Designed miniproteins, single chains, continued (5). Designs and how they scored, part 84

Each design is a single chain, and the fold is of that chain. pLDDT is the mean over its residues in the fold that is shown.

## One batch from the design tools (miniprotein)

Design m18915
Fold by ESMFold2-Fast:
Structure m18915 (fold): chain A 84 residues (1-84)
Amino acid sequence: SVEPTEEDIEKLKEAEEELKELEEVIKRGIERGDLRGEIEKYLREKGIDVSSIELPEDEELLEGFKKQKEAIEKKKKHIEEYEK
């Protein structure tokens, strides 16, 4: 088993926080019927130039978010199992 470093733990915490922020953005976008617009607004507020980025279709965006959430949950579980 690979021992998680403090840097790995910090990166996981940052990724979890970003995931929570993005989850709220996606929820708001779905409720408003403007998923793309809410994501683009979020990225602009983070200082990302959306005009230089081609965002995928809504279904691909949701699938990407789901995969990212699963990856973060898997990393979190790995760290928790190591701490036992």
Scores: mean pLDDT 73

Design m18916
Fold by ESMFold2-Fast:
Structure m18916 (fold): chain A 81 residues (1-81)
Amino acid sequence: DVAELRRAIAEYERLVQEAKERAENGIRVSDEEAKEFSERHTELVATIVDGFRALDGSPLAPDTTGDEFLARARAAADAAA
């Protein structure tokens, strides 16, 4: 589902951006908050990987920054619809 892939990409971007802003401002996260972010990040990565594979037929691996990963996922979603 292209709509679910697009939603997951948007949520992942928001999650990563929030994490970057917190890190830049030296804000400490609680263990519970860190666990929630980690679990949500894992869910979003899985959704994006599965969505990309369904559209493109090839595997997609996340990179260290997520920039290449997101660019490929967005390109596949845009090409499909």
Scores: mean pLDDT 77

Design m18917
Fold by ESMFold2-Fast:
Structure m18917 (fold): chain A 92 residues (1-92)
Amino acid sequence: MTLTITFLKDGEEVRRITLDVKTIEEALQAVRAALRVAAEKGYDQVRVELDSESEEEARELGRGIERLAAEMGWRPTVELKDGRLTVTVERA
């Protein structure tokens, strides 16, 4: 599956990373690292987009990211549009 992580500050895209991940665990590890970087650099928003072969995997990852972000003090918003998962994580 292809994971795209975009970092924003004041509505501007400051960094984008695209990763090929094979498991939900690898994707969650990447998101955890991204949220840590965002906190350290003072980024206001992280957007995670997933292109997955399975809507079930996308839903499971979406729930995992939602829980992870909340545990780290961020506000997640999960959207599924046209088979694509988008999770927007904003500073709480």
Scores: mean pLDDT 84

Design m18918
Fold by ESMFold2-Fast:
Structure m18918 (fold): chain A 88 residues (1-88)
Amino acid sequence: ELEELIKKAKEQIPAMAEEFLKVRPTLDEEKLLAEAEKALAKAEEVLENSNEEEKKKMQLMAELLLEAYELAEFDESLLERIKKLAEK
């Protein structure tokens, strides 16, 4: 459930999780997609330059974004990017 993933993410990656949680209730489908793309791009950037601890935090964020994408029926290409990020 999304709330459980957000709770875990807030413990490990509080800034990104809180930012996403703040905007989530106010977003229509297009805005939710744009915010998710922004968060995903930031997660990809951090993962490229991160140690193992940060990598685990990025995986948790990717799982949270994956659930949000499934709920919003988002673009398949973005879903693939999130899955690939979560698998690392």
Scores: mean pLDDT 58

Design m18919
Fold by ESMFold2-Fast:
Structure m18919 (fold): chain A 62 residues (1-62)
Amino acid sequence: MELEKAKFVPATEEQKQAALRGIEAFEPHLEKILESISEELREDLLKYLKESDEIRKKILES
């Protein structure tokens, strides 16, 4: 495949729950990754985590 369609993935409840579980399982590795990666990548990863944290709170309230 040369060029695929643009990446467009709507967030579903199943994806949100999968992301939450993935984050929990990934947490111990996350500390190592944050220590090993460059500050540029760290900033990007932290932004992703902030959005995931909001999803986590929403799931907990549900």
Scores: mean pLDDT 63

Design m18920
Fold by ESMFold2-Fast:
Structure m18920 (fold): chain A 77 residues (1-77)
Amino acid sequence: SAEEQALRERFLQAFLTFSEQIIEKLIGSEELKETVVEILKAAYKLLGKDVELSLEELTDEDLRKELEKFKEYVESL
């Protein structure tokens, strides 16, 4: 229904906002990079997409790029 679609869109906007705020606070900490990766993987999985991310392959710059890709994905839903 139209009401169900409106609720879904509201959920996705709120989810994106909170996910971005949390991830931005954790990027830049060497001790928390693994946590950023796990949060991103969990967020994608919750939205029905499995992604392969590895801490060994990622820098702060790469984590910021992955956050931007995540935002683009959520905005495409």
Scores: mean pLDDT 75

Design m18921
Fold by ESMFold2-Fast:
Order: structure tokens, then C-alpha cells, then sequence
Structure m18921 (fold): chain A 69 residues (1-69)
């Protein structure tokens, strides 16, 4: 996968997470999406977590999901 395409994919899925208001729904979303992005590309996964981390409320959820990868 091209790095640019991978990064764009990660950004798009990360932006979707920013519209979820419930913390448990965000956690479930990250647990579903992160492993699939990791399988596709490290660049996609990194861009995904970077986009999600723009919301400081999600920091703990991101750390938890990263440990389960």
C-alpha cells in the first residue's frame, strides 16, 4: 500500500472516531479498526492514532487499545 494512501485511510477512520461521543463506543470502534489498519500498514495505524489523539479525552482509550494490539 502506498504510504500516502495508507496515511489518508488512517486519517479518515480517525476522523470518524472524533464524532463518537460515548467513551465505550469509541473504545469498541478503536478495537475493531486498529487491528485491521495494523494488518494493512504501520503508516495507516500511526495516522489513525494521531488523528484520534487530537481529542485529549481519548488518550487513555488509545493507550489501552495499543496494549491489546
Amino acid sequence: MDEEVARALGEIYGAIASKIKDKEEVENYLKRVAPRLKELSEDALNAFFEAVSRNPEYKEIIEKVKKEL
Scores: mean pLDDT 81

Design m18922
Fold by ESMFold2-Fast:
Structure m18922 (fold): chain A 83 residues (1-83)
Amino acid sequence: SEEERRRLAEERRKLHEEIKAKVEAGFAYSREEQIKFVLENTPEEEREEALKSLESMSDKERTLGVLEAERELELLKKLKELE
C-alpha cells in the first residue's frame, strides 16, 4: 500500500539521521567488523572491489557506509514482507 511505502520512507529518513548523529558522537566499527560485514553481505565476485573501496575511505566514512548498508538491508527485508 502507499501508506506502508510512505512509512518505510519515513523510517529510512529517521534511521539516516540517527546513523549520522551516532557517527558524529564518535561511534565507529572496528576494521574487523567492517571486513566481516563486506564478506557476509557482498557477492564473491564483488568482494575484492568492496574491500578496496573500504581501504580508500576514512574510518568515519567506512563506519557510515556499513551502518547505512545494514539499515538499508533491514528496510529491504521489511519491504519484501509487504509485497
Scores: mean pLDDT 73

Design m18923
Fold by ESMFold2-Fast:
Structure m18923 (fold): chain A 77 residues (1-77)
Amino acid sequence: DPKEGAEKAIELIKKAGPTLTADQVREIAYEGAKDVSPEGGRAIAKAIADAVNKHGDVVTQEEAIEALKKGLEEALK
């Protein structure tokens, strides 16, 4: 289930600290999503990459979590 992978990634984001680089967010999303669904993982990773690229090289924990939730919504449609 892509939702379970996304929830795992959210927990990893929370443990990483108050700010994250774009590469850290992508790595965490990949690790969380890879074990649940290849298709869902790609959708989540793409949505995160698009959102992070809009905000630049560093994102807040809140921005990273919001991007992951948005990716999950798209994967579940």
Scores: mean pLDDT 68

Design m18924
Fold by ESMFold2-Fast:
Structure m18924 (fold): chain A 65 residues (1-65)
Amino acid sequence: SVEELEARIAELKARIDKVIDEINRLKSQPPSPEVEARLKELETELRKLGHEYMNAVKALEDARA
């Protein structure tokens, strides 16, 4: 299952990168309530994905130990 964990980590990193790109895109737009709401949503998603990423990395380390 090391391969499954590596695949999951790669998938999560791709999702994180996509969310960061979207946040940067929105930050370049004029401020509006819609932009602010979307940024808060994406920031929440980024925190969740970051937590899942760290958990997957730890699981991979534990599997290799």
Scores: mean pLDDT 87

Design m18925
Fold by ESMFold2-Fast:
Structure m18925 (fold): chain A 79 residues (1-79)
Amino acid sequence: MTAAEKALEELAKTYDPSAPIPEILAQFNKVLEIAIKEADKLSESTRIALLNSIDFYLKLPLPADTQAVLERAREALLA
């Protein structure tokens, strides 16, 4: 299991749906930074799950910095 997959699993275990969107995105961005570095090592299911989450959040009105991280991660995972 890659560091990105471990980080995603821990994020899923600690996920609080009542938390504000910015707090959820801050934790998710940490996972995405690891995933960008390990894109070639990710399982297909993990890559698809991350892409689905990125696409969901990109539909929301987000701060420019947060949107940039999501778009960069999406590009890396699709490459």
Scores: mean pLDDT 73

Design m18926
Fold by ESMFold2-Fast:
Structure m18926 (fold): chain A 94 residues (1-94)
Amino acid sequence: SVTVTVPAEALQGEDVTITVKNSSPQTVESVAVEIAREGEPALQVKSMEWKDNVATGTVTMTLPAGPYIVRARVKSKETGEIETASTRMTVLAP
């Protein structure tokens, strides 16, 4: 099972740390994170490195103030299956 963790709130212009974990210690081929408005196509996509059962990346928040969904896509090296997880984040005006 995949989980994605971000701050609940971030200021526009702030660096946001995104953490993706898997509860199963499986080998991962690739991790990508998408940031979008709820129900809309991705506005930003970031590839992340998987190391020691976790992927961590930092994104400078350039998106306008408002609510967003952060979706992680994790591809298994063994099966090629893609597992997804999502969470919510709100961008605040500075």
Scores: mean pLDDT 81

Design m18927
Fold by ESMFold2-Fast:
Structure m18927 (fold): chain A 80 residues (1-80)
Amino acid sequence: TPQQQAALDDFKANAQRVLDQLRAEGLSPEQVRAVFQEMIDWLNQQAQQAESQGDSQTAQLYRQQAQILQDLMKQHLESL
């Protein structure tokens, strides 16, 4: 949906800004990984809860948000 796509675009832009700020503040790769992993775990848990309630659209959104964070974390670690 247009709302889902807009939410994902906003999420990705905000996640990139957070990553840039953490890096600029001199956080270690391990600290950056910990911050992103906590959010990824939370998003995956929310996706499972949404799916169990029959809300597949919301579950898909959370899974896509988790994937965005995983991709950004991987790119960050590979760029160090």
Scores: mean pLDDT 82

Design m18928
Fold by ESMFold2-Fast:
Structure m18928 (fold): chain A 85 residues (1-85)
Amino acid sequence: SVEEEIAEGEARLDAAIAATTDPEKRELAELMRELGRLYLENRDNPEVQAIMEALDAEIASNPDLSIAETIELLRRALEEVKRAA
């Protein structure tokens, strides 16, 4: 179910945050966790859906993204979601 997939994803991110000693990897996991949470709270909001879909498409089209570049994309998406919510 969607609820089970979400809970599994959240648990994986929480474990990654707790286990990582790399500040960039920690920030990446924290941003993914916050975006996922906001997406769930706003799943009926078409603007939030569009932002997340655009983010997924950009990441998928750029497989060579560095961790730093990915963090910048996630930060931008997070700001847009907060404005749309």
Scores: mean pLDDT 79

Design m18929
Fold by ESMFold2-Fast:
Structure m18929 (fold): chain A 79 residues (1-79)
Amino acid sequence: SAEELIEKAEEAVKKGEEYLEEGDKEEDPIKATALKLVGLGYAVEGYLLAKRALKLAEEAGDEEAVKKAKEVIEKAKSL
């Protein structure tokens, strides 16, 4: 369902934020880069899941799910 995809997208975005924050705190440049790449991977996953959720929500006419999916897309883009 759209709501299940939104939940998974939110979880992915949250993990992306956490990995990017850890990368910013890491003093070893190789480890920092690895953490940031993982964070970017989660941001992309959240973006793609949220875009799929948006399509399903629009097809179902679920206005609230459409709003939530768009919010997750914007959060993923801000990472």
Scores: mean pLDDT 87

Design m18930
Fold by ESMFold2-Fast:
Structure m18930 (fold): chain A 62 residues (1-62)
Amino acid sequence: DDIVKRIAEALGISEEEARVLVESIKESNYDVEATKQAFEERTGRSLSDEQVNTALRIIAGN
């Protein structure tokens, strides 16, 4: 969807990885550290706190 595409573009990741990130955020109740761990386990890619916070802002509509 539009949010997944915006996250993919903002972070320089694929749309599939962006979808996993959105799912990880929701499953982790929007916790940054838990999201980073879940995303890394599912994709093998590490994200910074800044990248996760950027995704959170996009999801919030900012």
Scores: mean pLDDT 83

Design m18931
Fold by ESMFold2-Fast:
Structure m18931 (fold): chain A 64 residues (1-64)
Amino acid sequence: SSKELEEKARKFAENTREIVLAAARANPNATPEQVAALEAELEAALPAFVEGWTNIMLKLAEKS
């Protein structure tokens, strides 16, 4: 169902965000200010990312 695909897309987006943020925090060349800015941008982009992935997954499911 579309609801299940949306939930899966949301979890995927959240996991991807955590991986990206962990990598940024582990980067010795990144400042705390740059990491905070990235976190804010990722949070702002999250709804669009979830919608985009849900739509892609729905399209793929219909094509078998």
Scores: mean pLDDT 81

Design m18932
Fold by ESMFold2-Fast:
Order: sequence, then structure tokens, then C-alpha cells
Structure m18932 (fold): chain A 100 residues (1-100)
Amino acid sequence: SMEEVKEIVREVAERLREVAEEAEKLGDEETAEFLRRAAEQLEWLIKNNSSIEEVIETLKSIKEQIEQLIKDFPDSPVAPLLRELAKELEEAIKKIEELL
């Protein structure tokens, strides 16, 4: 249902903001800003009743960007948090796809 999709997206956006705060504490302002913008983008999609397809595409795009950050900076203090976040995004995507 659309309500369940919106709930999943809100939880993902909250998690992105939590990881952004941790990234900021670790001195990674660029990663923190990226994650906050990603959260804002997801929040905008649910506020504007965007299609489930657009939500899935956006989540996949965010995941790919996180995976690229891990690949480019594997030894970063933020990398372990980003790996957890990528797994959480993958699980969220699968859960939303199962609701279709």
C-alpha cells in the first residue's frame, strides 16, 4: 500500500539523517551534506505523492552513490556506517518492491 511505502521511506530518510549526523561528528561534512540532501529528496517525493516507481529509482540511485563513496574512500571512518546504510537501503527497496 502507499501508506506502507511512505512509512518505509520516512524510516530510510530518518536513518540517512542519523548517519549524516555521525559523519559530521567524524569530520566528513561532504558525506553528511550528501546524506541530508538524499533524505530531503525522499521526504519531498512522499510529500508530493510521487509514484512508487520514482521512489524505488531514487532509493537505488542513493544506494549506488553510497556504494561509490565506499569504493572511493574504503578506509574512511564513515565507510562502516555507509556499508550498513547500503544494506538497509537494499532491504527497503526489496520490501517496497514486494508491496507492488
Scores: mean pLDDT 90

Design m18933
Fold by ESMFold2-Fast:
Structure m18933 (fold): chain A 94 residues (1-94)
Amino acid sequence: SKKEKIEELVEKAREYVERAEELARKIEENVELSEEEVRKLLEEARRYVEEANRYAKEAGKLGGDSSLVSGLAIRAVGALVEAELAARRSLERR
């Protein structure tokens, strides 16, 4: 059903947001990461944010709850900002 498709897309968006948030934390907490490792984790976080936004947008197009979809998009942007700031702080400590 349409409702089941929306639920699946929302769940996928949430999973990608959570993965991006986890990568932001790993960059922030691990002071021993090399510059190349920080860059790779940041690129992976950006990819997860792009996937989260894609799934959230698809759920919205199918009539998913606008509050829930918007909340996931806001979380995705937050995760990207946190990853970018964590990467900057990690590189500045060297």
Scores: mean pLDDT 87

Design m18934
Fold by ESMFold2-Fast:
Structure m18934 (fold): chain A 92 residues (1-92)
Amino acid sequence: MSAEFEKLVEDFEQKLDAYQAEHKVDLTRSSLPEEQKKELLIEFLSSLNLGVGQSTIEKYLNSDEINPKRSLETQAAVFVAKRILQKPIKFS
């Protein structure tokens, strides 16, 4: 990833941490249902005012790919949200 993209990912990780603290939730918990995680992540992404509608955000979270035609900020925010949903503990 570019340094600019990595910086945006860090910034959105901090914003997600603040969101989780405000709402008293831990989206990394295995006991939290995936459907509830998705709803909370859609709400979080919608709060960022990225210039995209909720239906577009939902499509991005359900897609296997990050859309390269969107702003770098939108790509970074979606990347952070997808990492929470995937819970990748295993390296290939």
Scores: mean pLDDT 71

Design m18935
Fold by ESMFold2-Fast:
Structure m18935 (fold): chain A 75 residues (1-75)
Amino acid sequence: MKITVKSADRELAEEAKRILEKAGFEATAEVDEEATYRAADPKGLVLEADGKRAFIPASELSEENLIKEARKIAE
């Protein structure tokens, strides 16, 4: 399943894409300044796949949590 990673931070979005690709996902990174609008958190991530969406705030951002949330929306 293809996962779109959105962040206001380009480097963060690209790093998340690399982590997801290593975990076996097909991923695309997009810079979106509105991605963290709901939490006012510019270091957070939004994951989107197949009409499903997950938000990871900066305080919960880790490689382990990123892969976990990606699996939840990919299934």
Scores: mean pLDDT 74

Design m18936
Fold by ESMFold2-Fast:
Structure m18936 (fold): chain A 66 residues (1-66)
Amino acid sequence: SLEELRRRAEEVYEEMLKNNMTIDEGVEKLLALRDEAVARGYPVDEVQAVFSEAAKRLVEEKKKRK
């Protein structure tokens, strides 16, 4: 589902922010998630929107904590 995709993208972004993952590794994982979603029939525009939503949610959550 797109909600599952969003949660997985949020996890990748969070790992990158914690320095547990390099930017290159994070980008590779996000591209793999995008390719899987597109292969399953989701439009690329919807996948891009989900990734933007995931990034925004993580930023807002971090702002609330600090």
Scores: mean pLDDT 76

Design m18937
Fold by ESMFold2-Fast:
Structure m18937 (fold): chain A 87 residues (1-87)
Amino acid sequence: GEIVEEAEKFAKKFEKGLEEIKELKKKGKIEEALFEAQVLLGLALLVRGVLKVVAEKEGKEEEGEKALEILDKQIEKFEKLIEELEK
């Protein structure tokens, strides 16, 4: 499924972004880490919305649900990281 494949490609990019943000945190660059985490959260929400619309328009709702589940896991990781950085 093309929609799931796109979600997996974005998930891989988001995982790389999460590791880069964790390195910024380790270096004490908390403001930079927080900014990057917020940017990537925004991007993940945008990608989720786009894939939902594409799945609905193409009649691929079951594949869309799987793609959204993949992205929701990444969104939760960014939300948790932001919560930790704001402490």
Scores: mean pLDDT 88

Design m18938
Fold by ESMFold2-Fast:
Structure m18938 (fold): chain A 95 residues (1-95)
Amino acid sequence: SPLSKLTEKEIARLAADPELLEERIRRERELVADPSLSPLEKELAALQLRILEIIKEGREAGLSVEEIIERVRKYLEEIIPSLSPEVAAMVKAML
């Protein structure tokens, strides 16, 4: 799944590279705005966008990579009850 690519190593890479992070955010915003996407694809794109925004917020706040990873994990745990069963299963597989 697209979420399986958001490893701790990838989060660390995005936190270290503001240009790459902004490009990833821009692409996910385009996906969220695309009316041709399936409901599952839209939900995944919106979730991925929020994770990227958390990484950006943590970076701008001067947090360590470890603190940013923890914020992402906490967000994923908190959002699980609000997700569709398919997306919730993908998120649980990452944790």
Scores: mean pLDDT 84

Design m18939
Fold by ESMFold2-Fast:
Structure m18939 (fold): chain A 98 residues (1-98)
Amino acid sequence: LSEEELIEMRVALSQDPHSPLRVLSLPKGDPWLEPILAYLEKEGYRYVTREVGDKVYVVAGPASVSDEELEAALDEYIEFQEIMKKSPSLEAAKEKWK
């Protein structure tokens, strides 16, 4: 597989089948971050990134999605991950999220 095909696969695996958004998390300084962002830009995606602790979170969507929608999705994803980290079970995390 080419590097571009590997990036494509990583982006595809981040897709929610019921959402046009892609959500990824990578360690800070991960060499794959810049190639992934370049791929998203090449494919016409809009994206937002945020550093939290030792991770970088990325949310990407089609050009029709606003920056405000991407930022909101990023906020929700980060909040859910923090709840998951502190919760004793997936069910407890879902209860707190809703």
Scores: mean pLDDT 70

Design m18940
Fold by ESMFold2-Fast:
Structure m18940 (fold): chain A 98 residues (1-98)
Amino acid sequence: REPVPPSVEFSGVTPDDGGGFVAALVRDLAREGGLSQEEIEAVLRALGVDPDARPSPSTSWRYVSPEARERLIQALRELAEEERRRRRERRERERRRR
């Protein structure tokens, strides 16, 4: 298929999946952070990433350090919380309108 980047390469170069790598990374990290599937989809939309995007078979988490992984999980958790609060406020405003 597409040219596979070297497996040992730690430069952080990812395949051009049209966002597939980012979507898969966010999904896996968000699940590790305890987010629900619905929250994961909301976060992906907030980031402008297609939740249905799929990574290439050559994609690997080896490009992300453990420290960066933990930081990303925390950031995703905070984004999901903010999105839930925003959704709740929107719904309350819609209720207050009529």
Scores: mean pLDDT 59

Design m18941
Fold by ESMFold2-Fast:
Structure m18941 (fold): chain A 65 residues (1-65)
Amino acid sequence: MLEIEVEVKDNAKTLEKLLKGLVDNPYFHGSTLIIIDNNSKDDTTEIAEKYKKTVKEIKIILKKK
């Protein structure tokens, strides 16, 4: 199983583009995306939680520092 790890900080817009790209590409279906949030102050964690609840194509794990 493919695991992808990304660190994010105040990157809501970029994170949402990444999530959409992973969902739209069959190559990443069944993979796990690990999102490590470096204490974001914008909507970054809200975007991550929204996609974690709604997407079925990939497994999303959100870790907060």
Scores: mean pLDDT 80

Design m18942
Fold by ESMFold2-Fast:
Structure m18942 (fold): chain A 70 residues (1-70)
Amino acid sequence: SMMDELEALKAELIAAGEAEDLERLQRLVVRLVIENSNETTIAILEEVLAATRDNAAVSRMLERAIASLR
């Protein structure tokens, strides 16, 4: 289902953020933006940001992505 796919993608985004894999994180963010509405993308990215907030480079990338969609 769409909800299961979004939960799986969110888990992958969190894992990439925790691993500080910025290249993978960027690819997953682009996929999320292409496949979903701005509202849905912002909501998911805010959850990922909350889960990975201790990683400065990750937080900066996610904050920029969220800002670009508002």
Scores: mean pLDDT 84

Design m18943
Fold by ESMFold2-Fast:
Structure m18943 (fold): chain A 88 residues (1-88)
Amino acid sequence: SMEERIEQLRRQLEQLKAQFYAHKDDIDKLEAIADELQKLVEEAERLHQEAIERGDKETARKAAELLMEGGAFLVGLVAHILMLKKEK
């Protein structure tokens, strides 16, 4: 179900956050995390649109929360990577 997929993506987001804290200064690993996080954000956006089209307000809200949280983390992660690359 869409709700089960959102829960899977939430678990993946928590794993990506844990990987970020474990590898905070490793540019190659951070770029891999950013790539996975980009895919997660894109899927959350797709699920949000699908939930809206189905009139499923509860699932749409959960997908929107995941999109906002994942998107904020992605923006912060990209900024962090750019900062590390400048300190070469």
Scores: mean pLDDT 87

Design m18944
Fold by ESMFold2-Fast:
Structure m18944 (fold): chain A 59 residues (1-59)
Amino acid sequence: AEKTIQRLVELAKKAREAGRYDLAIKYLETAVKFASKHNPELAEQLQAELDRLRAEAAA
């Protein structure tokens, strides 16, 4: 589970660097869903990152 979350976060970073905010958001949303079931504290941190990414994409 943790390895899957780490992979999704890494894919989100690569997508963001490529300017693919749509893809980066989808990867982070999936990471939050996995983290919510296994690590609520990590899910909270990832949700904050997702909210920041969405704000950046909207600007």
Scores: mean pLDDT 80

Design m18945
Fold by ESMFold2-Fast:
Structure m18945 (fold): chain A 88 residues (1-88)
Amino acid sequence: SLMDNVTDEQIEAVAREVVKKVEEEFGVELDESLEGEIAERIRAYLTDPNKVIPPGPVELELYQRNPDAYLYLQAEIIREAQRLVEEV
């Protein structure tokens, strides 16, 4: 598992940073519960990168309101999850 050297605190910090990047890039304010959804997606990727999980309800709301912000979010989730593995 890619999670062996990654802590929940590191995952949550990355989730907050990803939300901040989306907010700054698109000039939007996002629901705070999105951080939890992103943390869960990062955790799933680190557990099994071949397993696809559906986006959470707040991620789906973002897709409906701003598809470009949603695609940016998805790219940043994968990028930061990969970075977490490389930092250990």
Scores: mean pLDDT 78

Design m18946
Fold by ESMFold2-Fast:
Structure m18946 (fold): chain A 114 residues (1-114)
Amino acid sequence: MEELKEKFKKLIENVPLSKELYEALLEAVLKVAEKNPEVPLETILLAAGILLQVLLTKLKTNKITVEDLLSVKDEDIEKYIEENLDLSEEKKKLLIELAKEILREAKKYIEEKK
């Protein structure tokens, strides 16, 4: 888990996230890793990276906001992976499901803090 936290920090180093969104995404990535212990941490980080790229396509200001995250649909993740990744169908399906799970956990974290 500590290795995942440090790698996630490096992954977001150049991504302009609000503090609340950073905390929500970090917590989501940790929960998804805990629920999927057989999945390599590198695969979970790749799924998180995909979600971050989708969030960047929604960027309307100089920083990605909670509202940008809430605007992401499952279909946005599916479309990004199909259009941008040259992977086997099985790997694409795994990354889609992991990225969707990270999105769900991040949204849940935000809603529970209100």
Scores: mean pLDDT 80

Design m18947
Fold by ESMFold2-Fast:
Structure m18947 (fold): chain A 91 residues (1-91)
Amino acid sequence: MEKLLELFKKADSDGDGKITLEEFEKVVNELAKILGTSPEEILKLAREADTDGDGVIDREEADVFFEKVREKYGQETADKLRLAFWKVVVE
């Protein structure tokens, strides 16, 4: 959990509780290693979650992202990423 929290803190570089796709790309290689997949696959899921197309992942879009992670990588993996994200963005 702590390693994932550090990765999400790096992505939230402006500290406003929102993550841009560009900020997310800074940690995508590390996230891909944790999930056992490719950086391109993680970015694809993030882009699919960007429902309003503004290049910003807000809280509602983050929930969509984690649901897609659950479908592909399983409930335990999605729960770990979701908890790490909420601790960084909401705290």
Scores: mean pLDDT 68

Design m18948
Fold by ESMFold2-Fast:
Structure m18948 (fold): chain A 65 residues (1-65)
Amino acid sequence: MERLEEAKREIERMFKQAGWDVEVEARGDELTVTLHGLSERDAVVAEFAAAMEAASYGARLTIRR
């Protein structure tokens, strides 16, 4: 649980620093990232960054646009 919360906080920190409107939710072993109003370029970068963070914590990832 604590590791998943660390992944959530790191993703939120990265995206807030990028100025992106993103929601991150942690449940069990899964992270859900919801992207709001990003360009296709920014969405692709955000999805890749979220996937890398989730993988480093061993979490499953779901992306919503």
Scores: mean pLDDT 79

Design m18949
Fold by ESMFold2-Fast:
Structure m18949 (fold): chain A 80 residues (1-80)
Amino acid sequence: MKKLSLEEFLKKARDYLAKAQLYLTIAENDPSFSKEDIEKIRELIEKMNELVRKALADPSKLEEYQKEFEKIKEEFDKLV
C-alpha cells in the first residue's frame, strides 16, 4: 500500500464518502434493498467518518487509518 500524505488521504476519503452517501440515498429509495443492507451501509459510512476524524486528530497514525479505510472500502464494494 502506497503511503499517502494527510491531504491525499483526506481527499480520497472525502471522494469515496460522497460516492457512498449517494449509494445510500439510492438504496433507501430502492424497495429491493433490505433494511439490514441499508443499515450496514449506514454503519460503514459512520466508520469512514470516524476514521477521517481520527486522522485529523492524529496524523502520525495515518498509515494505520489508511489500511482501515481500504478495509471499509472493500466491505462497501461487496454490498454494491
Scores: mean pLDDT 79

